# Designed miniproteins, single chains: the designs that were tried, part 66

Each design is a single chain, and the fold is of that chain. pLDDT is the mean over its residues in the fold that is shown.

## One batch from the design tools (miniprotein)

Design m2419
Fold by ESMFold2-Fast:
Structure m2419 (fold): chain A 62 residues (1-62)
Amino acid sequence: VSEEEFDEEVDVALVLIHYGILKANGTPKEEIIKHLRELLEKTTSPAARKVLEDIIKEVEKE
């Protein structure tokens, strides 16, 4: 496994952890979207960015 592949897996895991914490705390939908968008702006990993965009789109549909 390359170093780049490992870093992408870690970034994806961190995104999922952040989303899970926000949901578990009963954070309002609009605040979840805001936090995920802020994380997307800071994230350089293509895989993590795709996961963030997919989650944001799904939350917006709820």
Scores: mean pLDDT 75

Design m2420
Fold by ESMFold2-Fast:
Structure m2420 (fold): chain A 64 residues (1-64)
Amino acid sequence: MEEVEKLAEEAKEKARTGDAEEAAEIARELYQLAQEKSKDPEEKEILLKTAEYVEAEAVRKMAA
């Protein structure tokens, strides 16, 4: 949990400060990691929510 929460915070910060393309790549990596966490539903949920946030940042930057 601690490691996943830290990863989520770092991913959101990189998405906010980086380009739309970088944010899209981060979201993709988070979705993939979430699929690998099938044994840890709480960690999977955090990763999926973070991926959705980062994906929204990418879409917002691309649309603007």
Scores: mean pLDDT 78

Design m2421
Fold by ESMFold2-Fast:
Structure m2421 (fold): chain A 78 residues (1-78)
Amino acid sequence: SLKEEAKKLAEEALELAKEALKLAKTKEELLEAIALILDAIGLLIEVEIETDEEKLKEIIERAKELIERAKKLIEKNK
């Protein structure tokens, strides 16, 4: 279902954001990783109450954007 897909992607975004936080070397990177964690938690909360398919698709796209941002931050600090 769209809700299960949204939840899975939001959970993946959270895990990647947590990894980005562990690898962060500067205050700017720490703050960005924390922001990604908070945004991912927000998406998980939104998924629990959302029933509209179009809004679930928007949550999926937002989760994908958080995943991409977290991956870029992780790659920068390899």
Scores: mean pLDDT 88

Design m2422
Fold by ESMFold2-Fast:
Structure m2422 (fold): chain A 92 residues (1-92)
Amino acid sequence: SISGTYYDPETGDVVEITEDSLGNLSATLNGKPVELMKGGTVTHGDSSITGSVVGNRIEYVGAQDKDHLLKITIENGKVVSVEVNGKKLIRQ
């Protein structure tokens, strides 16, 4: 399942992922929406994050600010990782 809540106990960061009936992915980080790009590069100030699309593995990337760079990795229609600034969050 793609929809879920993810948490980092060290930072307190919370990511909520939702999937609509059309398969569109959306995310919030700490209750605020993050615009997601399916593969490609997102830049916020001096910070950037790049995602790839390779076969059945899709990386969605977004940036809320320079200190909150989000990467969601989907493989075979399932979340394999959710990362903020390269740190993996734990599914709730």
Scores: mean pLDDT 85

Design m2423
Fold by ESMFold2-Fast:
Structure m2423 (fold): chain A 83 residues (1-83)
Amino acid sequence: MSERERLILEAEALEALGRMAYSLGDYELAVEKFEEAARLYEEAGAEPERLARVYENLAEAYEKLGEEEKAEEYRRLAEEYRE
């Protein structure tokens, strides 16, 4: 497994944990896991679609926390990476 492949696999696992936390109503934990996943995807040079997805998830989690400005920022980032 290459360094890039390892980073993407770790990011995918964190993204899954973030989605699970969101489903359980733990939006703070969801944000934490999605932010870490985004960082690893960026470090790995992952496909834009992966970054778009995790940014959309961050926007939804921040909206649940009442952080409307951050939710808008991540929603814009998600659109930026979508083609």
Scores: mean pLDDT 87

Design m2425
Fold by ESMFold2-Fast:
Structure m2425 (fold): chain A 73 residues (1-73)
Amino acid sequence: SMEEKAKEYLEKAKEKIEEAREAVRKGDSEKALKYALEAAGYVQEAEEAGADPEEVQKMMEEIGEVVRKAKAL
């Protein structure tokens, strides 16, 4: 179902956000930005699949925080 697809995309986004956060912790700005971009792509796919707008917004806020931290490295 579309609801199941939305959940799968949100889980993939969470995985990429965690990879991006780890890259930030290691001082790897390039990898952090790459993973953040991949996470944003999965969030967009989840939104198109009918994901909860509140979850989508929360994910995008987390991605924005990671991007800001990566650019400060």
Scores: mean pLDDT 88

Design m2426
Fold by ESMFold2-Fast:
Structure m2426 (fold): chain A 101 residues (1-101)
Amino acid sequence: NLADLYLMAGQIYFAKGDYDKAIASYEKAIELNPENAQAWRNLGDVYFKQGDYEKAIEYYEKAIELAPENSQAWRNLGKVYEKMGDYKKAEEYYKKAEENE
């Protein structure tokens, strides 16, 4: 359960706005458990907050690959595309999120 501790540490750092420590903690969680879709989604959240939309998309897509039924990752992709001004893709991903409620 060392992976769970790193996931929790990442969440605490993210809540505090310490994004570098959040990233390091989530990367360690993924190193220990690469199939943890939540850790991949949380990495996407950090990069989204930093305005790195390309990395946010990459990590959200990885989370969806691991857990396609999780509506939150689909909603997060919609939010990224909305911030980028791609309203058509945002709508498509929001519909995917609704399908997985």
Scores: mean pLDDT 88

Design m2427
Fold by ESMFold2-Fast:
Structure m2427 (fold): chain A 81 residues (1-81)
Amino acid sequence: SMLDETIERLEKEAEKLEKQGKYDEAARVYWELGNIYELRGDYEKAIKYYEKAIEYFQKAGNEDRVAEFQKRLEELKKKLE
């Protein structure tokens, strides 16, 4: 499907950005992947991609983004309870 093609493209882009040391950009792509899975109702995959995005923001030294997205992820997890 078009959505599966988009997911594959984003996963390849994130891997490329990781290999280039562009961790902030990779984190943004992983967050976008999380959003796509959340819209699909696949909350397990959404959470995994959101957690991966937070890890890459941490690698980038972007502490403000880490704090912001950890809060958003915690709010999502509470909403799913």
Scores: mean pLDDT 86

Design m2428
Fold by ESMFold2-Fast:
Structure m2428 (fold): chain A 79 residues (1-79)
Amino acid sequence: SGLEEGVGVPFKKIYELAEEIKENPEKIEEKKKEIEKILEELRKLAEKTVPKEKWAEVEKKLKEAEEKVEKAIEEAKKK
């Protein structure tokens, strides 16, 4: 559905930005700000479009995305 596509696309973008952080250590702060903006929009979208019983699944995906970003920043600092 369009709802699933709307939520899925922001998550995909977050993962893409995390990979960009690994390749561009000098852009960590810039890419981190972009990710934070996407995360805020994703939370707002989820509250409006996702049934309450599925919020735990959305929160889990948000945590996984945040962990992916943190690992990418750690790898970028290693370079």
Scores: mean pLDDT 74

Design m2429
Fold by ESMFold2-Fast:
Structure m2429 (fold): chain A 89 residues (1-89)
Amino acid sequence: TAAANAYTAAGKAAEAAGNYTAAGAAYNKAGSAYLAAGSLANAAAAYNAAGAAYTKAGNKANAAAAYYNAALAAGQAADALAAIAAALA
């Protein structure tokens, strides 16, 4: 959707500026928008980008949540637990 594309662009711009908290929030919103549109692959990619951005920001809790949402969008419950463990490590 247009909203998902706008949030992805905002995430990339924030990441280029070194604002990883804003990048994580924007990618997380992109993931939710893609999920609402039924675009599971794009939702998983956006949530993974959010997790990586939150990790760079030092926000382990939001990173874990984003990676969990990415694993759920990919349709693999086992990967969700592994993603949370990795983000919190």
Scores: mean pLDDT 81

Design m2430
Fold by ESMFold2-Fast:
Structure m2430 (fold): chain A 73 residues (1-73)
Amino acid sequence: GLEKARELEKKAEEYEKAGDNEKAAEYYTQSGVEYLSAGDYERAIEMFEKALALNPDNEVAKNLLAEAKRKLA
């Protein structure tokens, strides 16, 4: 749900501040999945874009970003 999405987003922010871009990207991806599941497509897109900025080769985040964008269209 939305609470879990926000908790995962905060963890991603903490890892990003610590310079752990790989873990930050993983937690941003997990947060995006929770926002997507909750129907918050705009926030899901934001999380997946942050994940890809930190780890551009993340195919899971790329596919989920495309899905979230389709839900808004």
Scores: mean pLDDT 87

Design m2431
Fold by ESMFold2-Fast:
Structure m2431 (fold): chain A 69 residues (1-69)
Amino acid sequence: VEGVDEGIAQIGIGVARLLARKGDLEAALELAVKTGERYGSAEAYAAAARIAEAAGDLERAAELRAKAA
């Protein structure tokens, strides 16, 4: 079904956001990046960029935004 990979990616993004809310920004970033890589999800890369920015890693955030485009 079209969009199944994006649906699974949304689950990965949700878990990454939960980790970020708990303060585990490194685990959250790693999961979001892996979700983007595994499913080709621009939305997962965008979430990863937001997590990197929250962690203060502006260079990593810029790289991840480029992958989301």
Scores: mean pLDDT 79

Design m2432
Fold by ESMFold2-Fast:
Structure m2432 (fold): chain A 92 residues (1-92)
Amino acid sequence: LPPGVTLIHAAAIEAGLTEEEARDIASGRRKPTPEQLAKIEEVIRKRLKEAGVKADVKVTADPETGRLLVYLSNVTDEDMDAIGRLGAEVGG
C-alpha cells in the first residue's frame, strides 16, 4: 500500500466509495452503512485470500471510536507473512 493509506481506505475505494468517504470511514469520522461495511469486508477478504491468507476475516466498527477493525481468526505464521507483504496495518 502507498504510505499513509490503510487497508481499510484502499478496500473502501475498491468497494466503490469516494476518496472522501473512504478517508472519513478509515479515520472513524464516518460510520459506514451496513451495505458499505459488507462491501469493504468482502474486498478485504478477497485481497487477503489473493495474498494467500487463509484466516477467517471479520470487519467490525469499534463502538467507542467508530473506526473499522479487521479481526482475523485461525491465523498461521504464513498468514502473518502474507499480511506483512501487503503492507497492511492489522488492528489490535
Scores: mean pLDDT 73

Design m2433
Fold by ESMFold2-Fast:
Structure m2433 (fold): chain A 90 residues (1-90)
Amino acid sequence: SEAALNDFLSRAAKVMQEVLQEFIKKAIEKGYSISEILKKARELTEFARRLLIEAVNQIKKAGYDPEVADALLEKLRDEIRKKAEELLNE
């Protein structure tokens, strides 16, 4: 349903915002330049966008099952956090 999709997208947007904010904070602490932070933030955002598109397609295929949506949101959070940590260690 539209309401279920809007709920998922709102929750996913909040996860992406929280991970991006923490990433920027840690990158500053590590002494990255503004240009490096922007470059890495762009890579993180593009990675998250691709995962979000895949998750939305899986939710639609599952008939908007809330258990599937919750599992995909947790997977999205974990994968974006992992990518953020990888980018911070480059």
Scores: mean pLDDT 87

Design m2434
Fold by ESMFold2-Fast:
Order: sequence, then structure tokens, then C-alpha cells
Structure m2434 (fold): chain A 74 residues (1-74)
Amino acid sequence: MEAEKLEREKERQEQELALASAKLYYDKGKQIAATTGDEDAYILGKSMYDMALPSTRQEGIERARAAAERVAAR
């Protein structure tokens, strides 16, 4: 009972935080892409959004890391 309640609240908080952060990065990525043509910023933001979903979280993390490394290397 308590364990299930805590797990559910944790999942809700984690998803809410991830979505809030993802929206911020997604919006910044769009603005940067529109201003500088840096599509990697847009991809990074979208990947953060994918991290909010359990089914695509791992894939989103890997894609975000790859995009971030590419941007840092540019």
C-alpha cells in the first residue's frame, strides 16, 4: 500500500519534472535553430521530451547525449 503510493507519486513527480525541463529545452532549441540554423539544438530538446516517457526514455537519453556531444564538438 505505502510502497505503491510512493512509487506512483515518484513516477508523477519524475514525469512532471521531465516534461517541464523538456519543454524549456525544446523551446530554446527551436529558437536557436530558427536563429542560427543549428538543428542539433532542436533535436536535443525533442530528445528530452522522449525521456519523459518510460517506453522511449532510454532511447531519448542516448540521442540527447549524442546530440549534446556533437554540439559541444562543433
Scores: mean pLDDT 67

Design m2435
Fold by ESMFold2-Fast:
Structure m2435 (fold): chain A 96 residues (1-96)
Amino acid sequence: KKENYKKAAEYFEKAAKLLREASVADPETQRKLLDEAHKLIVKAGDYLAKVEGESRAAAISTAGNLLVVAARIHPELAPQVAKDFEELAKKYKEKA
């Protein structure tokens, strides 16, 4: 299978873990964790662009970015967003 799918799945999984940590962190640590999660989602999108095509990768990256922004505004949403990224990681691991 494709190494790019495996890398995308790994980055989504790492982002999900950071979002779960952010949900119970103090405000300063929470912001740092959410910023790191955003960077990981961008990296996942870069790997998906190589195998899914630019259009689909851009849609997934944009949706992921909006979810991380929502978690920054409403940190209580971070566990729900983490579940979404865990599902994306599972999906792309199956394609790897």
Scores: mean pLDDT 78

Design m2436
Fold by ESMFold2-Fast:
Parts: sequence; structure tokens; C-alpha cells
Structure m2436 (fold): chain A 91 residues (1-91)
Amino acid sequence: KEVEALKKQLESPDPLVRAWAALSLGRYPEMIPILVKLLSDPDPRVRAAAAIGLGQNPEAEPMRPELEKLLSDPDPRVREAARLALENLER
């Protein structure tokens, strides 16, 4: 039930609500495809949260190429989130 509530929050017009939901969904491997889509969100806070969320899940290791693309993101916070996510997946 928590997953369904968080998925609805990903549709929020408020980027902070979407960012919180993305971070919270990172522990659910079934949400990896949705989190990958959020790496292209217009708000950098959401992109950073999605990257961190993916980094929390070992099953997101196949998504390393998508996280590596974020190392070239125009927002330095998103680039830092991608570095941390890749470091976590290396463990």
C-alpha cells in the first residue's frame, strides 16, 4: 500500500513531493523503471532524488549507464547525486 501511495505522489505538480516519493521508492526493485524515467524530470531536485533512490537498490546495477549520463547533468547537485549512487552500487 505504501508503494501505491508513493507512485501517486510521483504525479504531483510539486517537485519536492515527487523528489520525496522518488527517494522513498528506491528500496523497491519493481520501481526501478519508473525511477529511471524520473532521471529526466524537468526539476533537478527530482533527478537527484531518483539517482539516490536507484543507488540504494542493488538490483539497479544494470541502470549504471543511465546514472553515468547524469554525471554530465547541467545541475551540480544532480552530478553529485549520480556520483554517490554509482559509488553505492559499486558495493
Scores: mean pLDDT 83

Design m2437
Fold by ESMFold2-Fast:
Structure m2437 (fold): chain A 81 residues (1-81)
Amino acid sequence: AEKYFNEGIKLFNEKKYEEAIEYFDKALEIDPDHAKALLAKHAALVALGKDEEAVKVRDKLLEKFGDKVDELSEWFQSLIK
């Protein structure tokens, strides 16, 4: 899971958002509760303007990790630049 997630983050930083989502989806296939992969997928969908898909991922993230979303967001912001 982590290997696919790390490849996704590399692609995200290269602004290859669609390819990044493919790798985040692979990470989520192995670990459906991978909060970092869900957050990163949400950010990539927002960057692509796929608002409907982004809302669905956000709702899943809030359902499972609502009380942790703020710390996850801080962590993610440290990776994307």
Scores: mean pLDDT 77

Design m2439
Fold by ESMFold2-Fast:
Structure m2439 (fold): chain A 76 residues (1-76)
Amino acid sequence: VSYSQEQLNQAELWNALGDSLFNEGKYDEAVNAYKQALKINPNFADAWNGLGNALEKLGKLDEAVKAYEQALKINP
């Protein structure tokens, strides 16, 4: 599926927000931001990696592994 440039830009902004929240230690909020990016662009490898990192910090290891696996399928 092709996404509009506006949708891709929105996904990138959500991903950047997730990275900022993660760096602030706001892992639950970071998870939500990464999920919003992935709702717009599910082929966003950086957002899958960010989601995995945030889930790992929250102790949700099974969910983190699944997120990392999605990132690896997109960008091996």
Scores: mean pLDDT 84

Design m2440
Fold by ESMFold2-Fast:
Structure m2440 (fold): chain A 92 residues (1-92)
Amino acid sequence: SPLDEFLEALRAGDAEKAIEIYEKHREEIDPEELAERLPGVFLEVYKNGSEEQREAARRVLEYLSKDEDPKVALAAEVALGVVEIVEGVEKL
């Protein structure tokens, strides 16, 4: 599905491809399913991914935080907030 392709690109660290898939297939991606699955995929990438994959995930979340669907935007903003807290603690 387009959502699975989007999440696969996100896991692969390809932010540009993930955004392109989302924009091209937005009408085929259920905002509620995306909001439900996004935090878990992001947490997995942030815990187990490379620095490049983490940076790509952050770029995708920044893009989704501006989404017109408030459920998607909120899920992305919450995930970004967690990243900022974790990065702040790691620098202490």
Scores: mean pLDDT 76

Design m2441
Fold by ESMFold2-Fast:
Structure m2441 (fold): chain A 100 residues (1-100)
Amino acid sequence: KSARELLLEGNKYLEEGDYEKAIELFEEAIKLLEKENPNDPRLAEAYLNLAKAYEKLGDYKKAEEYKKKAEEILKKILETSTDPYLLQWAKEKLEELKKE
């Protein structure tokens, strides 16, 4: 199964409220994405969705850890990407993470 398929399936379970199943799928996608490219935008997306799932389960410590991992990738995208769409996306995601 591809990382893209795992992310799509994980998002479906996240929307349905099956947070434990979403976590399993996102963790599998993360393993594949890390092996391919540790700065992949999809890896940041997977970490953000994983953080959301843990937050919904009340695991705020895990949620914060995954948010920080996503933030590191997003910052690196801002520093290294020449794609204006990726730069705008990363900027928007970082601003969302800063809101209280």
Scores: mean pLDDT 84

Design m2442
Fold by ESMFold2-Fast:
Structure m2442 (fold): chain A 81 residues (1-81)
Amino acid sequence: YTVTITVTGDKEAVEKAAQAMRDAALAVPGVKSVSYEVTDDKAVVTAEFDSPEAAIRAAQRMASAALDVPGVKEVKVEIKP
């Protein structure tokens, strides 16, 4: 199960959000891998999990972590089996 979260906003905000989302994903039991990519106004964090329950918890925690960062404008969440 793969969670992909895309964040847009100010450059410093998207970098901070990417780090916060990565840390949130790594804290979820059942995490298999986490990767992230940051451009000037966008960050994409992709995390893989062994169960749908872990993926859902991760998506919630990652999105919350991103929204806590000042300067974040949009958060998009996708979960795939």
Scores: mean pLDDT 83

Design m2443
Fold by ESMFold2-Fast:
Structure m2443 (fold): chain A 53 residues (1-53)
Amino acid sequence: SRGDELLREFLEHAERMVEAARAGDDAEAERHGTLAAEAGTRLAREFPELVTP
């Protein structure tokens, strides 16, 4: 589903952000962090039931 696709996108960027941060690549970590935040925002906007308690 669309929600599953957005969740996968969020998780992929979150994982890459953590990997870049561990490697000390702050620029790459920030890039993936921004993309993860964008995917999370889209998920919250389109599927609020998946992100609210």
Scores: mean pLDDT 79

Design m2444
Fold by ESMFold2-Fast:
Formats: C-alpha cells, sequence, structure tokens
Structure m2444 (fold): chain A 93 residues (1-93)
C-alpha cells in the first residue's frame, strides 16, 4: 500500500503548507479548517494506525486552541508536528 500512503502524505503536506500561508496572513479560522481537512483525509484513508490518528486529532485540537488565543507561532509549531507525524507514520509499513 506504499503508493496510496505516498499520495495521502503528499496531499496532507500541501494542505499544511496552505494552512501555514493562511496563518501568516492572519486567517486563523481558514488555517484551522485546512488542518482539519488534512487530518480527516488521513483518517478516511484507512492507511494509518488508530494510535497515530489519536495523536493527530490531539494536535488538531492544540492547533485550534493556539489559533483561538491568536498565538500564530504556537499554531505553526503544531502544524509542523502534524506534518512530521504524518511523514513518520507513512514510512512505517
Amino acid sequence: KPDEVEIVEALVLIYLALAKKDLERGNFDAAVETVERAVKLVKESGLFSPEDIERLEKLVEATREAAKAGNKEEALSYIDEIGDLVVEAARRR
């Protein structure tokens, strides 16, 4: 299933890059919605472990709380952690 995982990884990283651009522009709500869509893609793919999905969902909630607080730097950090986790999880076969 490597090709499917690689496609999901690539799409997620594109969504996370778009979310970072929205944060840099001050569009916090749009950034959170894009991060939520990226993680939903991971969940609906069926290619990732329940443990990795739970960790991703916790990072989405952390990103949402940082955005609500107006903390762009913290939100960007959580988006980077989501990207790193997806890349690491995709490489476990």
Scores: mean pLDDT 86

Design m2445
Fold by ESMFold2-Fast:
Structure m2445 (fold): chain A 57 residues (1-57)
Amino acid sequence: MASEEERERAAERARQAVLDAGGSEEQAKRVYEATLAGETPEEADRRGTRALIEAGA
């Protein structure tokens, strides 16, 4: 992964992209945290899917 600064900028951009696409604040926050942790987009998607399952089947 890039530097912490680049990773944070990428996370912020990913969060904003989710919101711009009509995603929820919760989805945006999950993507932001996953990106900061250095997870791949696939890992972020898996986390999002799990969160939806936990929120309500």
Scores: mean pLDDT 66

Design m2446
Fold by ESMFold2-Fast:
Structure m2446 (fold): chain A 62 residues (1-62)
Amino acid sequence: MDKAREEMGKLSLEAQKKIKELRERANQGTADEAVLARQEALEYAVKAAEKSSEILKKAREE
């Protein structure tokens, strides 16, 4: 359980930093780059949610 908690914390922190980076890129880029950056942010958010579920499931089995 402790490993899962730490991995969840790291995942959350990494996601926050990634989203901030993508937003900065969208603001500095062209309109097309902004659209792509927002798509990447949404994709990352979905994967982060799935990853958190996997971490919790794995912790239960370990």
Scores: mean pLDDT 73

Design m2447
Fold by ESMFold2-Fast:
Structure m2447 (fold): chain A 73 residues (1-73)
Amino acid sequence: EAERYIERAREALRQGAPVEEVIGLASEAAEAAGSERALDAVVRAGEALYRGDEEEALELAREAIRLAEEAVR
């Protein structure tokens, strides 16, 4: 399950999907992976997006995806 969300999040990122969509998929991946660090990165990504910092939000979403992937390896 986690691997499916990780792949979908990575694909959304590659296709230039809206940051909100990438964060949503990264959140699903983090939850499915059971990674507290990935969940923290997702929260920080949402906070950055709320502040209008889309670049920081996207970088934090990338970090969340990487942490979720580490948790399932």
Scores: mean pLDDT 84

Design m2448
Fold by ESMFold2-Fast:
Structure m2448 (fold): chain A 77 residues (1-77)
Amino acid sequence: MKPSPESLEADVLLALATMYLALAKRSGYDPDLIEKAIELAREALRLFERSGDEQGVRTAREVIDEAEKLLKEAREK
């Protein structure tokens, strides 16, 4: 596999997104933390798409889907 600079940046952004989601789950689903996770995961998705990293694209979409579901639940409170 050839790690492009874009896929490396995307990996870092995705790791940060998952950290913010973990913090949100522990902090009573703070919407600000969830929104940060969504922003980071969306940026990671765009970088994975540009680099052609199909596995990264799938993982980023899963993180976005989870985060958006949690944000919807937080907004309903």
Scores: mean pLDDT 81

Design m2449
Fold by ESMFold2-Fast:
Structure m2449 (fold): chain A 56 residues (1-56)
Amino acid sequence: MSSEELKEKALKSALKWVEDGFPLDAALAMARREVGPLLSEEELEELLKEIREAVG
């Protein structure tokens, strides 16, 4: 799976967690746990920023 595919999958999963009633912090922690070791620090920061901006 490419870095782009990993980021898209993690973003989709995190947004679903927020829709299911989990707090934003839990969705961010889940994304870090799932893809953090597979992404660079810069790519992870971009993903976490996208999740925060998408949730509002």
Scores: mean pLDDT 80

Design m2450
Fold by ESMFold2-Fast:
Structure m2450 (fold): chain A 57 residues (1-57)
Amino acid sequence: SKEASLLSASDILEVGASASEMLARRAEERGDLELAEEMRRAAEEDRRASEELRERV
């Protein structure tokens, strides 16, 4: 169903956000502050998109 598809897409975005957060921490540990900022922004965007998809259910 459309609702199930939206929830599955939301879950994938949440997994992506978690991965981006992990990569941001690794980048900070290496002193790559630009990459860390990019990955944190990507995580925030994915979480926002996930929330929007859930609101459509």
Scores: mean pLDDT 83

Design m2451
Fold by ESMFold2-Fast:
Structure m2451 (fold): chain A 55 residues (1-55)
Amino acid sequence: SLNEEIVDEKIKEGFKKMSKEELDRVYETLKRALERYPNDPRIRKLLEIVEEAKK
């Protein structure tokens, strides 16, 4: 599906199934991407999803 909402839900489910170590690596990658593009809403949203999954 090209629907961003559906894609985000599938990404969230994927993150929930990852180990904490894997999530930490994804978090660091997204944090660096957000540092370069601080107002990118997709990077920001993905970072929030990863933070939620780590909790």
Scores: mean pLDDT 77

Design m2452
Fold by ESMFold2-Fast:
Structure m2452 (fold): chain A 66 residues (1-66)
Amino acid sequence: GAAEELEQQIRRRAGGLLELKLKHELPDAKVTVEEVDDETFRVTIELDGKVTVEELTAEEVLALVS
């Protein structure tokens, strides 16, 4: 229904917003935020030759961009 479509759009936008926010805060880093599934995002940050990978829930990503 319309509510389910809206929720899916919100989650997809949240990942993109988090990536944009992190790129703004860390301009010298390579930042990638990718949707692993409906509940999980993977954040990859490469800075000064160091690669950091973190997995966040969709709820955590939404909280970070709110």
Scores: mean pLDDT 78

Design m2453
Fold by ESMFold2-Fast:
Structure m2453 (fold): chain A 57 residues (1-57)
Amino acid sequence: MPPSTRRRKMREAVEAFLRVFPELQGRVDVAALSQREAAALLSLSLAELTEFLKTFR
């Protein structure tokens, strides 16, 4: 992918991720996220996501 398209897709994925974690929407500025921060957020495995969701239950 061209770099600009890749960054847009990454932001879309982060926005989708934040819809699953509404508590984080006010704390995470998607526009201010670095590529590395976005990649780290998106690199969470299903098991890690499940544990994270339990924290917010």
Scores: mean pLDDT 59

Design m2454
Fold by ESMFold2-Fast:
Structure m2454 (fold): chain A 94 residues (1-94)
Amino acid sequence: MTPEEIEEMTAKLDKKIEELKAELRRMGEQGKKVVEKFEELLKELEKSLDPRTARQIILNALSMVKRGIMSIDEAIENAKISAEIILWRKKREG
């Protein structure tokens, strides 16, 4: 992907994440806790992953929790596994 494409995708992902966070915060105390946990996870992922990839992982996890497909703990675990797979691929590609 070109640098310009990565920047555009990152901005689009940030917008979607912020929209989901705003919606979750409006759903009450449990939604606020979900947002806080995923903000912490995003900060951890940004230490090892590029901004676009970190945001894709968080967006997917937040969406799954919001839809009731995954628990908070399951979504966090899934996000961590996804990050490890991506880091492993990046290390192999140089």
Scores: mean pLDDT 78

